# Designs tried in a protein design run: designed miniproteins, single chains, continued (3). Part 93

Each design is a single chain, and the fold is of that chain. pLDDT is the mean over its residues in the fold that is shown.

## One batch from the design tools (miniprotein)

Design m11424
Fold by ESMFold2-Fast:
Structure m11424 (fold): chain A 69 residues (1-69)
Amino acid sequence: MEAPAIQELEIELTDDGTATIKKTRFSKSTLTAEEQAALGRKLAEDVRKNKKATIKLPEQEPAKLYKPT
């Protein structure tokens, strides 16, 4: 089980192409090392295209449940 509901996630990318996960929190399952590595690779590749990027979890209102799915 590695596809849980994400509650909190904050990621920061460095100019060096290194992705740093500051905060990660899931609802039902625990984040595995493999998932962290996958996220790091995706972020590193994004930096290569954009040269510099920063990802941060925006404000959300789960009580309202507004999701285009």
Scores: mean pLDDT 51

Design m11425
Fold by ESMFold2-Fast:
Structure m11425 (fold): chain A 77 residues (1-77)
Amino acid sequence: AEELARELVRLIREGHRAARAGDDAAAEAAAERLIALVGEEQLRAISRLAEERADEIAAENIPVEDALFRILLEVLS
């Protein structure tokens, strides 16, 4: 679970970085790999939890990657 959660954080970060750089092909490849690893249903659950905790994460100044790793561990456990 922890290794998978770390890989997912890495892919999400790479996807966002590629999208911001205008590398649509790399961003799409990262998204496809995320879906292949956990499926669309679990990705929706992760997104919902991230949205639910967004204000708390911002208020506590928690690093986004650390917060995301914790959310992924909860969904994957």
Scores: mean pLDDT 73

Design m11426
Fold by ESMFold2-Fast:
Structure m11426 (fold): chain A 55 residues (1-55)
Amino acid sequence: MSLQEAIDEIVEEMIKKNLEPTLESAEKIINELLKKGKITKEQANEIIEIIKKSY
């Protein structure tokens, strides 16, 4: 999965689950994607930094 696809998936999952747009909610979804092997640890770290800059 590309970085952009991973970001889109995280946002979509947060919306589906009606989660607050917080770093904690995003980390929960990121951890699920990481466990499924859909993203790497490097991608997870990059996404977290992008979210921090947005919120």
Scores: mean pLDDT 76

Design m11427
Fold by ESMFold2-Fast:
Structure m11427 (fold): chain A 73 residues (1-73)
Amino acid sequence: MTREELLAAIAEARATTTNPDLLTQAEIAELFLEGRFEEARALLLAALAARYALSEAEREEIERKLDELIAAL
Protein backbone atom coordinates (compact mmCIF):
# COMPACT_ATOMS: atom_id res chain seq x y z
CA MET A 1 0.00 0.00 0.00
CA THR A 2 1.42 3.38 -1.03
CA ARG A 3 1.10 6.58 1.05
CA GLU A 4 -1.49 7.90 -1.46
CA GLU A 5 -3.55 4.68 -1.32
CA LEU A 6 -3.47 4.69 2.49
CA LEU A 7 -4.48 8.37 2.66
CA ALA A 8 -7.40 7.71 0.27
CA ALA A 9 -8.55 4.72 2.36
CA ILE A 10 -8.45 6.86 5.54
CA ALA A 11 -10.47 9.63 3.84
CA GLU A 12 -13.13 7.09 2.77
CA ALA A 13 -13.27 5.63 6.29
CA ARG A 14 -13.83 9.13 7.72
CA ALA A 15 -16.65 9.74 5.20
CA THR A 16 -18.47 6.49 6.13
CA THR A 17 -18.04 6.29 9.94
CA THR A 18 -19.70 8.20 12.78
CA ASN A 19 -17.63 6.42 15.47
CA PRO A 20 -15.63 9.10 17.37
CA ASP A 21 -12.74 6.71 18.17
CA LEU A 22 -12.34 5.74 14.51
CA LEU A 23 -12.55 9.41 13.46
CA THR A 24 -9.78 10.30 15.96
CA GLN A 25 -7.62 7.38 14.74
CA ALA A 26 -8.14 8.47 11.11
CA GLU A 27 -7.16 12.08 11.96
CA ILE A 28 -3.98 10.92 13.74
CA ALA A 29 -3.03 8.72 10.74
CA GLU A 30 -3.68 11.60 8.28
CA LEU A 31 -1.49 13.96 10.34
CA PHE A 32 1.38 11.42 10.36
CA LEU A 33 1.08 10.83 6.60
CA GLU A 34 1.07 14.61 5.96
CA GLY A 35 4.28 15.00 8.02
CA ARG A 36 2.45 16.91 10.78
CA PHE A 37 4.16 14.82 13.44
CA GLU A 38 3.88 17.25 16.36
CA GLU A 39 0.09 17.58 15.93
CA ALA A 40 -0.28 13.80 15.42
CA ARG A 41 1.78 13.14 18.56
CA ALA A 42 -0.28 15.60 20.64
CA LEU A 43 -3.62 14.16 19.46
CA LEU A 44 -2.50 10.54 19.99
CA LEU A 45 -1.17 11.30 23.48
CA ALA A 46 -4.42 13.11 24.43
CA ALA A 47 -6.56 10.23 23.10
CA LEU A 48 -4.51 7.59 24.98
CA ALA A 49 -4.59 9.63 28.21
CA ALA A 50 -8.38 10.02 28.00
CA ARG A 51 -9.05 6.35 27.11
CA TYR A 52 -6.66 4.66 29.56
CA ALA A 53 -6.51 7.22 32.41
CA LEU A 54 -2.72 7.25 32.14
CA SER A 55 -0.55 8.36 35.06
CA GLU A 56 1.89 11.23 34.49
CA ALA A 57 4.81 8.77 34.37
CA GLU A 58 3.04 6.55 31.78
CA ARG A 59 2.21 9.65 29.69
CA GLU A 60 5.85 10.82 29.79
CA GLU A 61 7.10 7.34 28.75
CA ILE A 62 4.68 7.25 25.77
CA GLU A 63 5.68 10.83 24.85
CA ARG A 64 9.38 9.82 24.90
CA LYS A 65 8.72 6.76 22.70
CA LEU A 66 6.71 8.86 20.22
CA ASP A 67 9.52 11.46 20.08
CA GLU A 68 12.06 8.66 19.36
CA LEU A 69 9.81 7.26 16.60
CA ILE A 70 9.28 10.69 14.98
CA ALA A 71 13.05 11.41 15.13
CA ALA A 72 13.64 8.13 13.20
CA LEU A 73 11.36 9.30 10.33
Scores: mean pLDDT 72

Design m11428
Fold by ESMFold2-Fast:
Structure m11428 (fold): chain A 97 residues (1-97)
Amino acid sequence: MVEEAGRAAEAGAEAGAAAKTGVEAAAGAMAALAGGVAAALAGRRGGEEEARRGAELAERAAERAEERAKEGEGAEGGELAAKAARAAAEAARAGLV
């Protein structure tokens, strides 16, 4: 599940490279995914405090990715990457992954 989201973010980065404005949004999506993964791992280890911190960082990264995708109108790869980052951040916070 998380690996599939990671691959989607990478595909978004490649699509964003064709439309340069999407590249930074894809980088933000990758950061949000990494934060979400860290939160999930910390939760399994019993580190609820670290899990919450990871989820918060993932949400902020997703918000930045979404804002950058909005600035790059026509950057479809960036929009897809931002949506993937947001979904990953929300799933991490909800404890779904």
Scores: mean pLDDT 61

Design m11429
Fold by ESMFold2-Fast:
Structure m11429 (fold): chain A 60 residues (1-60)
Amino acid sequence: LEKAMKAGAEAGKAGDAAAAGAAGYESVLLNPQNEDARKAAEAGTAGDAAAASEYAEKAG
């Protein structure tokens, strides 16, 4: 989980909102109560790479 979220956060910082959002979504499937993972998935879906990266980093 932590490795996937870290990779997602780095991808988001590089501008890959989809990769950052996917990492957040995976974390929500493993722990639906992880608010930061949910926010990362939502930001990634919305195309906000910066927000997706920030929340993915907090979730991991």
Scores: mean pLDDT 68

Design m11430
Fold by ESMFold2-Fast:
Structure m11430 (fold): chain A 97 residues (1-97)
Amino acid sequence: SLELHILAAMVAMIGAVLRIEASRTEDPELAALLEEAAELLLEAARRIEAGDAEGAVEKLREAAEVLRRAAELSGREDLERMAELAEELAERVRELA
């Protein structure tokens, strides 16, 4: 599905952005959470492309939980919005599976 391929690309892009943010973060605890979220999003993208919708949804939800912890630690509203986006992407993967 072209739509699933686009979703995988979007999820991978968000993961890549978070990895860059982690590399620029001076707080080691925040950096570790951002790296964990990035790895979960990149794994979710791989699972979407492999046709493992259930595995992708699980990884997207795990990423959302890590992003919420990062938002609480940092006070960054953009990370809370990214967590909400990860949950919305999980629902979209389910609809297209």
Scores: mean pLDDT 90

Design m11431
Fold by ESMFold2-Fast:
Structure m11431 (fold): chain A 59 residues (1-59)
Amino acid sequence: MSEVERLLEFAEEQYVRAAREAGIDVETAVKNLRDAGRTIGASDELIERYAERVAERVR
């Protein structure tokens, strides 16, 4: 697994946890993941894959 994928997995776990514990809505959790993915230079395809996972887990 690439370093970028490891960082996205870490971000997924953090944002899902924050959404569940703090009552953050799915749209905000997904936005936070997309922003993190762009910051680390992840591809749009990879960002959307992890954004979908966050949306599924928070919903």
Scores: mean pLDDT 83

Design m11432
Fold by ESMFold2-Fast:
Structure m11432 (fold): chain A 83 residues (1-83)
Amino acid sequence: MGKELAEFARRVLEGAIELAREGRTGEAAALARMMLSIVLKLVPEEKKEAIREAADKFIAAIEAGDVEAAREAGEELVKILEE
C-alpha cells in the first residue's frame, strides 16, 4: 500500500509544481489539498502528523511561489509515505 500511495502522491505533487511554475498557484494549492485529504484517509494514525507537516510546508511554498521549497517538501512527504 505505501508504495502505491507514495507514487500517487508523487504524481499529484509533480502536477501541482507544474501548475505553480505556470503561475497557477491557487490551482496547485487546491490539488495538493485534495491529495492530502485522500492520503490522510489511507495512512496509519502514527504517520498523519508528519504527513500534515510536510503537506503544510508544500502548500505554503506553492502559495509563496517557491518552487524549489515545494519540491523539497514534496520529496519529504513522499519519503514518509514510502516508510
Scores: mean pLDDT 83

Design m11433
Fold by ESMFold2-Fast:
Structure m11433 (fold): chain A 84 residues (1-84)
Amino acid sequence: EVGEILGRAMDAARAAYAAGKSFDEVVDTFIAELEAGGLQITRVERRVEGDKVVVTITFRAPDDLTLPPAFEPEQSIVFEFPLP
């Protein structure tokens, strides 16, 4: 289920951030968990906005994965990291 995959990926990303990993390592951890769950990463965007880095990760579910009725096959998650 996509929600379970997203939950695991988010928990792993939070754990990496709490452990003092770089924003690149946090994003890589999130992507690795999505891919381990069977989701396909279609796009990763980075931009600097003022004193923060904004990372947008876009992914899609495979055709054999059951989606909730209101869930689009392609979704995006946004992370914001403070600049040092």
Scores: mean pLDDT 74

Design m11434
Fold by ESMFold2-Fast:
Structure m11434 (fold): chain A 60 residues (1-60)
Amino acid sequence: MYKINLSDEQIEKLKKELEETEKVLAEMRANLDPTDPIQQVVYQLLEIAKETLKWFIEKA
């Protein structure tokens, strides 16, 4: 229940970071080369970052 004690300002910053991450992911999806393992890893890391930001916002 009280897992994270974030201020309204911090929550707003996380929401903006989430929106930016989702935009970057959408752009990467359009240009992702399935034969490039580095691009695949970067995409997976951004997906994890998106889910992490979403989790913090939901638990704040």
Scores: mean pLDDT 75

Design m11435
Fold by ESMFold2-Fast:
Structure m11435 (fold): chain A 88 residues (1-88)
Amino acid sequence: MSVEEQLKKLLEEIGKALREQDWDKAEKAFNELLELVRKHPEVSKKFLSTVLPKEKAEEIESLDLTSEEGLNKLKKILSEYLLETYLS
């Protein structure tokens, strides 16, 4: 399975867990997503900028995902996006 396929599957798993109010499953999948991004920052950045809304994609494109600061900013952007999308 490619990194892009793994990221897509994890995003879908997080969305399903949030809809089911399975917070433990959502947290586990989100942590797996962040670990995958940490291991493959360049591929993850390109993929996420393709699948997220334009405004969120532009924010992600500006981040340095090889830095802890960049990863922390990505975590915030993804958390806000996922909560707005599945819990609004």
Scores: mean pLDDT 80

Design m11436
Fold by ESMFold2-Fast:
Structure m11436 (fold): chain A 76 residues (1-76)
Amino acid sequence: MKALEILKEILEKEIKGEKLSVDEANELVAEFVEEIYKNSSKDTDIDDIRKKLLEEMEKEGEEQELIDKFKELFGK
């Protein structure tokens, strides 16, 4: 899923302490949101999409740092 790859780029940069420019951050977020809506219907609950992404990340186990960062930025 391309949305998951874009999300991982954002999370990895945050974990590494790399800062994105405002323009770069907005571009990545816009691309991420666009991919979500292209691959799901407009009627799809965004919370369901978030849950699906989290479950896919958890599947690998070794990406626990990415999972934790995802929950920090996009979870509760």
Scores: mean pLDDT 65

Design m11437
Fold by ESMFold2-Fast:
Structure m11437 (fold): chain A 87 residues (1-87)
Amino acid sequence: MEEADKLLREGQQALARGDYEKAVELFEKAIKLDPNNAQAYYLLGVAYERLGDLEKALSYFEKAVKLDPNNAGARELLERVRERLAA
């Protein structure tokens, strides 16, 4: 969906400038429009990790891996967040 893709691009721009709260808002809107978009869950996980909400980051990375198990980046970040929560 073009609108969901636009929200993902705007959210990635917000991440790039350090506006993590805005990135979360945009990615949550993207997920609402396309609830099976693995990339949106992955990016939402990244935004929450940057905000320091590791439990939410874990949840969203798990969802991203479930939707796209071949995404090596999502699997790597999932494992990293698990290690940070166990420390």
Scores: mean pLDDT 85

Design m11438
Fold by ESMFold2-Fast:
Structure m11438 (fold): chain A 61 residues (1-61)
Amino acid sequence: AAPAPFLAKSTRSADGSVRIDPAQIDAAVAHTVQAMELAGMEVTPELVASIRAVLERLAKE
């Protein structure tokens, strides 16, 4: 039995509805940024913020 250290882990709520996990959005942002870098594009903090905002919107119902 491992102790429960202080850990901020994103988990889905069991309230009977599909909720958006911040960790899933962060992962999607990272994926998009990686794809842009592979395409040779300049990735700025502003661009990352814009990508996150778009993904958050798409993740909403």
Scores: mean pLDDT 65

Design m11439
Fold by ESMFold2-Fast:
Structure m11439 (fold): chain A 87 residues (1-87)
Amino acid sequence: MELTEEEKKVLEEAIKRGEKLAVELYLQGRVEEALRIGELVRKLKNGELTDEQVDELADALGLNEEEKETLKRGVEKLKEAGKPLET
């Protein structure tokens, strides 16, 4: 049930990069894209992302297939825990 070291690193990195991307998109006037990425990051923190939404966020962040699989497993464990990610 506990996150592995690799799962934790991928989750923490996805959150950091996602929050940065959302801010950068907002500053560029890409408001709808910024809000979408922000919502995905919020759901990620809460363990609420579907597998499709994990793929969407991972693609936006440029994650490879191995990182996507790791992220999906991390999200699944967060859903099982029913609590926000502790970083």
Scores: mean pLDDT 80

Design m11440
Fold by ESMFold2-Fast:
Structure m11440 (fold): chain A 56 residues (1-56)
Amino acid sequence: SELKELEEIAKPLFTGSAKSLEKARNELKKFLKSENKSVRVTARYLIELIDLILGK
């Protein structure tokens, strides 16, 4: 499911380098087009967290 993919992509949030976080951010962008509202909201939230961690 898309939620399982989001979980895997989010793993770098806890242990990842800046490069890993930017890769995760780009992978999360595809979920912003999801037909599932919960998936879209979760992806947007995770992208915002990554941007905060990266100092953007």
Scores: mean pLDDT 78

Design m11441
Fold by ESMFold2-Fast:
Structure m11441 (fold): chain A 63 residues (1-63)
Amino acid sequence: MSKEELREKALELEREAVRLYAQGRYAEATDLARKAAELFKEAGDEKSAEGAFRGAETIESLV
């Protein structure tokens, strides 16, 4: 995938993670947020990857 495609996919996964978080499905939200962080890292967007990873760690602390 191109870096642009990877970032688009990562943003899609972040939107899903936010939706699951709002539903109280923290374990599933954490999993998707971590996957989004991996895709941002592959895209070379280190700042977004760090943000997504920290988000996942925060959600995991609620489980």
Scores: mean pLDDT 79

Design m11442
Fold by ESMFold2-Fast:
Structure m11442 (fold): chain A 77 residues (1-77)
Amino acid sequence: GLREELLRLLRELAEELSKSKSEKEREAARYVEEAIRHLEAGDLLGAGAALTKAESLVPENERLRRAAELLRQLLRE
């Protein structure tokens, strides 16, 4: 489902960004991990806030933008 697709994408992003040499990308990874924790707890609003912070740090990351779009779809359901 949509939630499972989002969680998979976020886990891949957290691992990828945490291994980056960019300090901003490593900081974004921490917010992605925060979003994962919120989603697992059923807190979609908390997940959205965390993803917004991650996206602001790396706005060029298309996969992170896709994750934010998937979360917005979950919030509209």
Scores: mean pLDDT 86

Design m11443
Fold by ESMFold2-Fast:
Structure m11443 (fold): chain A 69 residues (1-69)
Amino acid sequence: SKRVEELAEEGIKLASEETLKVAREVGETLREIGDRLDRGIAEARRLLAAGGSREEALEAIRRALGGEG
């Protein structure tokens, strides 16, 4: 019984470690998307400050997020 409990605990631990690894990878992807969004917002602000349209500002954000290339 103790060996079965030890194997179950090891399985839960490995599943938890894999979940944390996936969560880290997702977190890194979200940070990259956040950095792209920040760049898009900065360009959108520049365009609006220069008298650009709302459409041009939104397009700058879409380009930064990789929606248009």
Scores: mean pLDDT 75

Design m11444
Fold by ESMFold2-Fast:
Order: structure tokens, then C-alpha cells, then sequence
Structure m11444 (fold): chain A 72 residues (1-72)
């Protein structure tokens, strides 16, 4: 369910696996587009890794754009 994918995303995030975290959050939102926790966590993650505002991250989510920068 959406909650289970959200939890997997949080686990991947704690392990520094950003691509896996994004994939899990994306799957949660595919099951429940209104899942507040998954949407908030994904928006915060995209904002952080891309160095952008939460508003920009929310627009990315709406556009189904989940790109992240290459690690240093």
C-alpha cells in the first residue's frame, strides 16, 4: 500500500539511496496521489538534492519529473 512504499522510501533515504527513495515515494503516489506523507517527503527530498524551493519541487512532482543531480 502507499504507506508501505512511503516507509521503504524513508528507509532508502536514511541509507543515502536517493534514487531508490524517490522510486518508492513515486510508487506510493501512484497508488494514492493524495498521500500527504509521501508527497511531503518526496518534495523535501527533491528540494534538498536539487537545491530548489519546495514550490519548485511540488511542480516537478506534478510534471512527473523526479531527476536528481549527480553526486560530487
Amino acid sequence: DAAAYTAEGERALREGRYEEAIAHYKRALDLDPDHARARRNLARLLAFVNGESLATAERRIAARDFTIPAPP
Scores: mean pLDDT 77

Design m11445
Fold by ESMFold2-Fast:
Structure m11445 (fold): chain A 74 residues (1-74)
Amino acid sequence: SLPELAKELAKLGKALIEAGRELIEQGKVKEGIGLVLDGIGLAIEAVLLAERALKRGEITEEELEEVRELAGLK
């Protein structure tokens, strides 16, 4: 479903951002930045999907906040 996809994209986005930050700290700056940017893109898409689901009455505002938290945006 759209809500479940949003949660999975949020988790993946956060994981990529965290992995990218670890690479930057290790001196792999180019690879790390690429991963952070990919993760940010997924996190944004996850929130947009969750906002669409909220407008359709498919989720609550609390579930939208859960998606934001899963994306690391809280």
Scores: mean pLDDT 86

Design m11446
Fold by ESMFold2-Fast:
Structure m11446 (fold): chain A 59 residues (1-59)
Amino acid sequence: SQEKAQKLGEVLKTLKDPENPSKEEIEEAAKAAGLDPEELRKKVEEVGGINTAKELAVA
């Protein structure tokens, strides 16, 4: 589970647009890493929110 979570994070870094990736990008990235596309999609949604917060982190 920990190894799978780490792999999900690594795969996310390979996405061109992790905040709004296409279904095809998620499927290809998941297959390349041997992951379930649904699990990757869920992770992308979580990271998208975090990345948006980081982009706007100029107080």
Scores: mean pLDDT 65

Design m11447
Fold by ESMFold2-Fast:
Structure m11447 (fold): chain A 70 residues (1-70)
Amino acid sequence: SKIEELLKKAEEAIEKGDYESAVKYLAEALKLALENKDLEAIDKIVLLSQKLNEEARKKLEEKVEEIEKE
């Protein structure tokens, strides 16, 4: 699925230290998971977000707030 593809890209970005790309992929995956009401995907996104550094977690939180306001 598109969500699984985005989660794999996020994990690879985290392993490479590319937290900017990781945040982008996780935010896109979250938007799709919320649209599809896919709770399992949301759980996986939360788990991957725990591997981010402090600055990247803050950036992701800002993007999540924007998505939730829609």
Scores: mean pLDDT 80

Design m11448
Fold by ESMFold2-Fast:
Structure m11448 (fold): chain A 98 residues (1-98)
Amino acid sequence: MLTLSGPSSVPVGGTATFTCTHTNPAGTYNLVLIRPDGSGVVLASASASPGTVTFTLNNLTLADSGTYVCVLVETKESFGKKVKKLVAQGPGIELTVT
């Protein structure tokens, strides 16, 4: 299970804190906060055992409005090469910066 919580509205110059939680009990994982709105920008990532990770975005602008999604990425290795695999995608949060 993968969940995301965070604010729906933040003032310009403000701070938004997003909380991602996952319960997958095995493997090497990163939780990644992304904007899937065509920008494809990775905003933050953290190594994660099962549990909760927080991501904080500071100094928000009107351009930071949009849908934010937490994804769970597993790092798998073949001989001499690391491969990142999308394991799960959480629900989106629509953030408005005003």
Scores: mean pLDDT 70

Design m11449
Fold by ESMFold2-Fast:
Structure m11449 (fold): chain A 66 residues (1-66)
Amino acid sequence: MKKVALVRAETEEAARKAAEIVKEKFGADEAIALTGLSDEEAYELARRIEKETGAEVLLARAEDVL
């Protein structure tokens, strides 16, 4: 099963750093870093990716990783 990490951050730099850490620590095949999304928007995006691709999606905040 493909694993995707979806990382939300306040800045692009924090998003990139957190995405790399999440990919390494959680063994995700891909990491997507996003800025400007609310918790609800990130959750909806994660659900959509799971529904459309069948991937396992891990949703994380950069502040919880860094």
Scores: mean pLDDT 77

Design m11450
Fold by ESMFold2-Fast:
Structure m11450 (fold): chain A 57 residues (1-57)
Amino acid sequence: SAAEEAEKERTKERIREAAKKYNLPEEVVQEALELVDQGKLEEAERLIVRAIIDTLS
């Protein structure tokens, strides 16, 4: 649906913004974007949050 595709695009944008801000590893960013494409938005965001915590702690 158009709403589902829009939510995926917004989630990918948030992931890319976090990747730039926190200088996240390319492998983690790629995995998160693939999860978004699979409709696993919550799993993708959890992966990014974990990566941010690991880089800041």
Scores: mean pLDDT 85

Design m11451
Fold by ESMFold2-Fast:
Structure m11451 (fold): chain A 97 residues (1-97)
Amino acid sequence: MMKELKERAYKEGYELGKKLAEKGIDYNPEAARAPLPLSVKFTDSVVAHLALAVIATSLASEAGGDIDKLSEEILPYVEKGALEGYKEVQEEKKAAA
């Protein structure tokens, strides 16, 4: 069911977001969606966003059916998970400093 796929997308994104923050990779979802001239200044965020898209496509492929439609539908959940995981590790680092 779509609910299970969305929950899995969130979890996969969450784990990636935590890993990005732990490695000190800068992740800004707004910067990752910026026009090309601005995105050059945010290379890490662009690469992170591509990783999220790969996760969405992989999960859609495993589910079968219309990969393009499914990946577009679940990508926002991967992004939401990644942002929450990233923020959690950043807050922990601030508390420890």
Scores: mean pLDDT 71

Design m11452
Fold by ESMFold2-Fast:
Structure m11452 (fold): chain A 55 residues (1-55)
Amino acid sequence: MEELAKRALEAARKLALEKGNNITLAEIAKEIGVSQSTVSRAIRKLSESALDIIS
């Protein structure tokens, strides 16, 4: 599951080089070949882990 979050971040970086700040979750999902919901869930897990470390 963590691998999917890393792939989403890498896809976002590649899209940022191509389109700048106008990237969407749908484009990230298309780049890595998964559903938009899957990308959203992976990103949410990263936020949850970060909060746990800070707390």
Scores: mean pLDDT 69

Design m11453
Fold by ESMFold2-Fast:
Structure m11453 (fold): chain A 55 residues (1-55)
Amino acid sequence: AKELLAEEALEKLLSLDEENAIETLKLSFGLNEEEAREFLSKSREEQLEFLLSKL
């Protein structure tokens, strides 16, 4: 299910330091650095919704 994949992806992203999380967001989801930093500043709920929209 997409929900499980999004939850696992979010858990993995949150286990990384900021630098590696930004790099992963850029490479895997096509975000630029500003967009990746904005993503990390969002609530967990908004982060999950974003990942669900991309998976």
Scores: mean pLDDT 79

Design m11454
Fold by ESMFold2-Fast:
Structure m11454 (fold): chain A 74 residues (1-74)
Amino acid sequence: VSEEELEAEVYLALGEIYFAIGKIDEQRGNTEAAIDAYKKAIELYEKALSLGVFVEEAQKNIEDAKKAIERLKA
């Protein structure tokens, strides 16, 4: 496993954690907290994407988080 793969895995894992926090806050009606968590997830997924590893997974997760933010802003 390359250093870039390990770094990307860490960013994806952290992004998944923040995405899960966003879902929990969304379910609890904590709209602002949910949006903040989804935004942090996007930042982490974008870092993984920049490393050129797990590109498809990172792109899909970014899209899912953006859709969640748009739903909550409506």
Scores: mean pLDDT 85

Design m11455
Fold by ESMFold2-Fast:
Structure m11455 (fold): chain A 74 residues (1-74)
Amino acid sequence: SLMREAEASLYVMAATIAEKQGDYEEAAEYYEKAAELLEGKEKAELLEKAAEAYEKAGDYEKAEEARKEAEEVK
């Protein structure tokens, strides 16, 4: 589990860098990859961040999908 959590942290860092560069679509994809490695509340929080990033990118369909998945895992 520690290795999985470490990998998730790296994806979150990549997402944060992408957001700072204005690459919101890429940031959302990294948040989704991090969420795949986690469960429960932490997964839901990352999926909510992915949804926000997709909205900023203008991808409303992907944002809605991420929000629905977040509700299912908490």
Scores: mean pLDDT 87

Design m11456
Fold by ESMFold2-Fast:
Structure m11456 (fold): chain A 60 residues (1-60)
Amino acid sequence: MEKIEKIAELIEEKLGVPKELAKLRVEDALAAGGTLEDIAEGLKLAGHEEVAEKVREIAK
């Protein structure tokens, strides 16, 4: 849960997505069987490599 909060804050800060929406999307992805690594890969594919790397650091 703490890792989800940190990732949502990072997405809000770097991408301008409201924290509550970012948190909901991360939780939805995890509920669908995804991992925090999958979220990082998605961000990298979308061109947000710096954000993706920080998500990986939080996921460790």
Scores: mean pLDDT 80

Design m11458
Fold by ESMFold2-Fast:
Structure m11458 (fold): chain A 63 residues (1-63)
Amino acid sequence: MLTPEQLARMTEASVEVIKAAVELVVARKEGNEEAEREAQARLDEAARRSAEVEAEARAAIAA
């Protein structure tokens, strides 16, 4: 069973991915290459963290 802490971490990771994706879309729309580069780096990091949290949650469900 997922703990409240694990559920909170999954929610937080999902929110971070959404925020980074929105920032990337805004930067691209504005043509700001520097902001786009920063937003892409944040999205890549958020996606990596989300994958780690998902793997931990999957292991907890399987136990």
Scores: mean pLDDT 80

Design m11459
Fold by ESMFold2-Fast:
Structure m11459 (fold): chain A 80 residues (1-80)
Amino acid sequence: SKLEEAKKIWDEFLEKAYELYEKFLNGEMSFEEFEKELEKLKKETIEKLKEILDDEKFKEAEEKLEEVVERLLENAKRKA
């Protein structure tokens, strides 16, 4: 189902986002590189979700995605 496809895209986003965060914490990337890669991942994920979700479900997914990105960036700033 499209809902299962959306869940897979969301799970892949979270896995990649936390992988980027781990690389930042380990000193493998700068904060600026982390921010750029996370924003790129966000845009790619939004594009994928837009193709499969209706407008209402897409809006909810986009809001949740924005919250995750903001939280990760805030946490990264505090540790930088």
Scores: mean pLDDT 85

Design m11460
Fold by ESMFold2-Fast:
Structure m11460 (fold): chain A 63 residues (1-63)
Amino acid sequence: SSELEKVDKLVEKAKEAIEKGDQQSLQDYLYELSLLYSQSKDPKVKEYIIQKLKELSELIKKS
């Protein structure tokens, strides 16, 4: 779905920001993921966003 594609693109950009130590871009991408969560009407998309946010949180802890 187009929503899942947007989530995947934001997650990929967030991972790049973590790798580069770009805190400003990371915060912007996390904000956009939170916005997609709030605006989505699809429970599966919401659950997928939560799973991706948990994965990103673990990557941040390891950085």
Scores: mean pLDDT 86

Design m11461
Fold by ESMFold2-Fast:
Structure m11461 (fold): chain A 79 residues (1-79)
Amino acid sequence: EEERREIENKAAEALDRFVQAWAKGVELSDEEKEEMIKLLEEVARLHRQDAAADPSPSRRLAHEIVAKLYEGFAEAVKK
């Protein structure tokens, strides 16, 4: 839980950084982008894992939607 919370918090911070940089027209370094992508993909992976383990169709779908959002954010960072 603590490790997962840390990863989720770092991913949120990375997204905020990406959005602010994009809004200001500031280019992120390839190194910063790579770290952001790793964090976003890890959060997506965790939600995919939750979806696979959840017997509830509605909760499974919710996890899949969140995973797709984070996957989409990772693709946006790649441009």
Scores: mean pLDDT 81

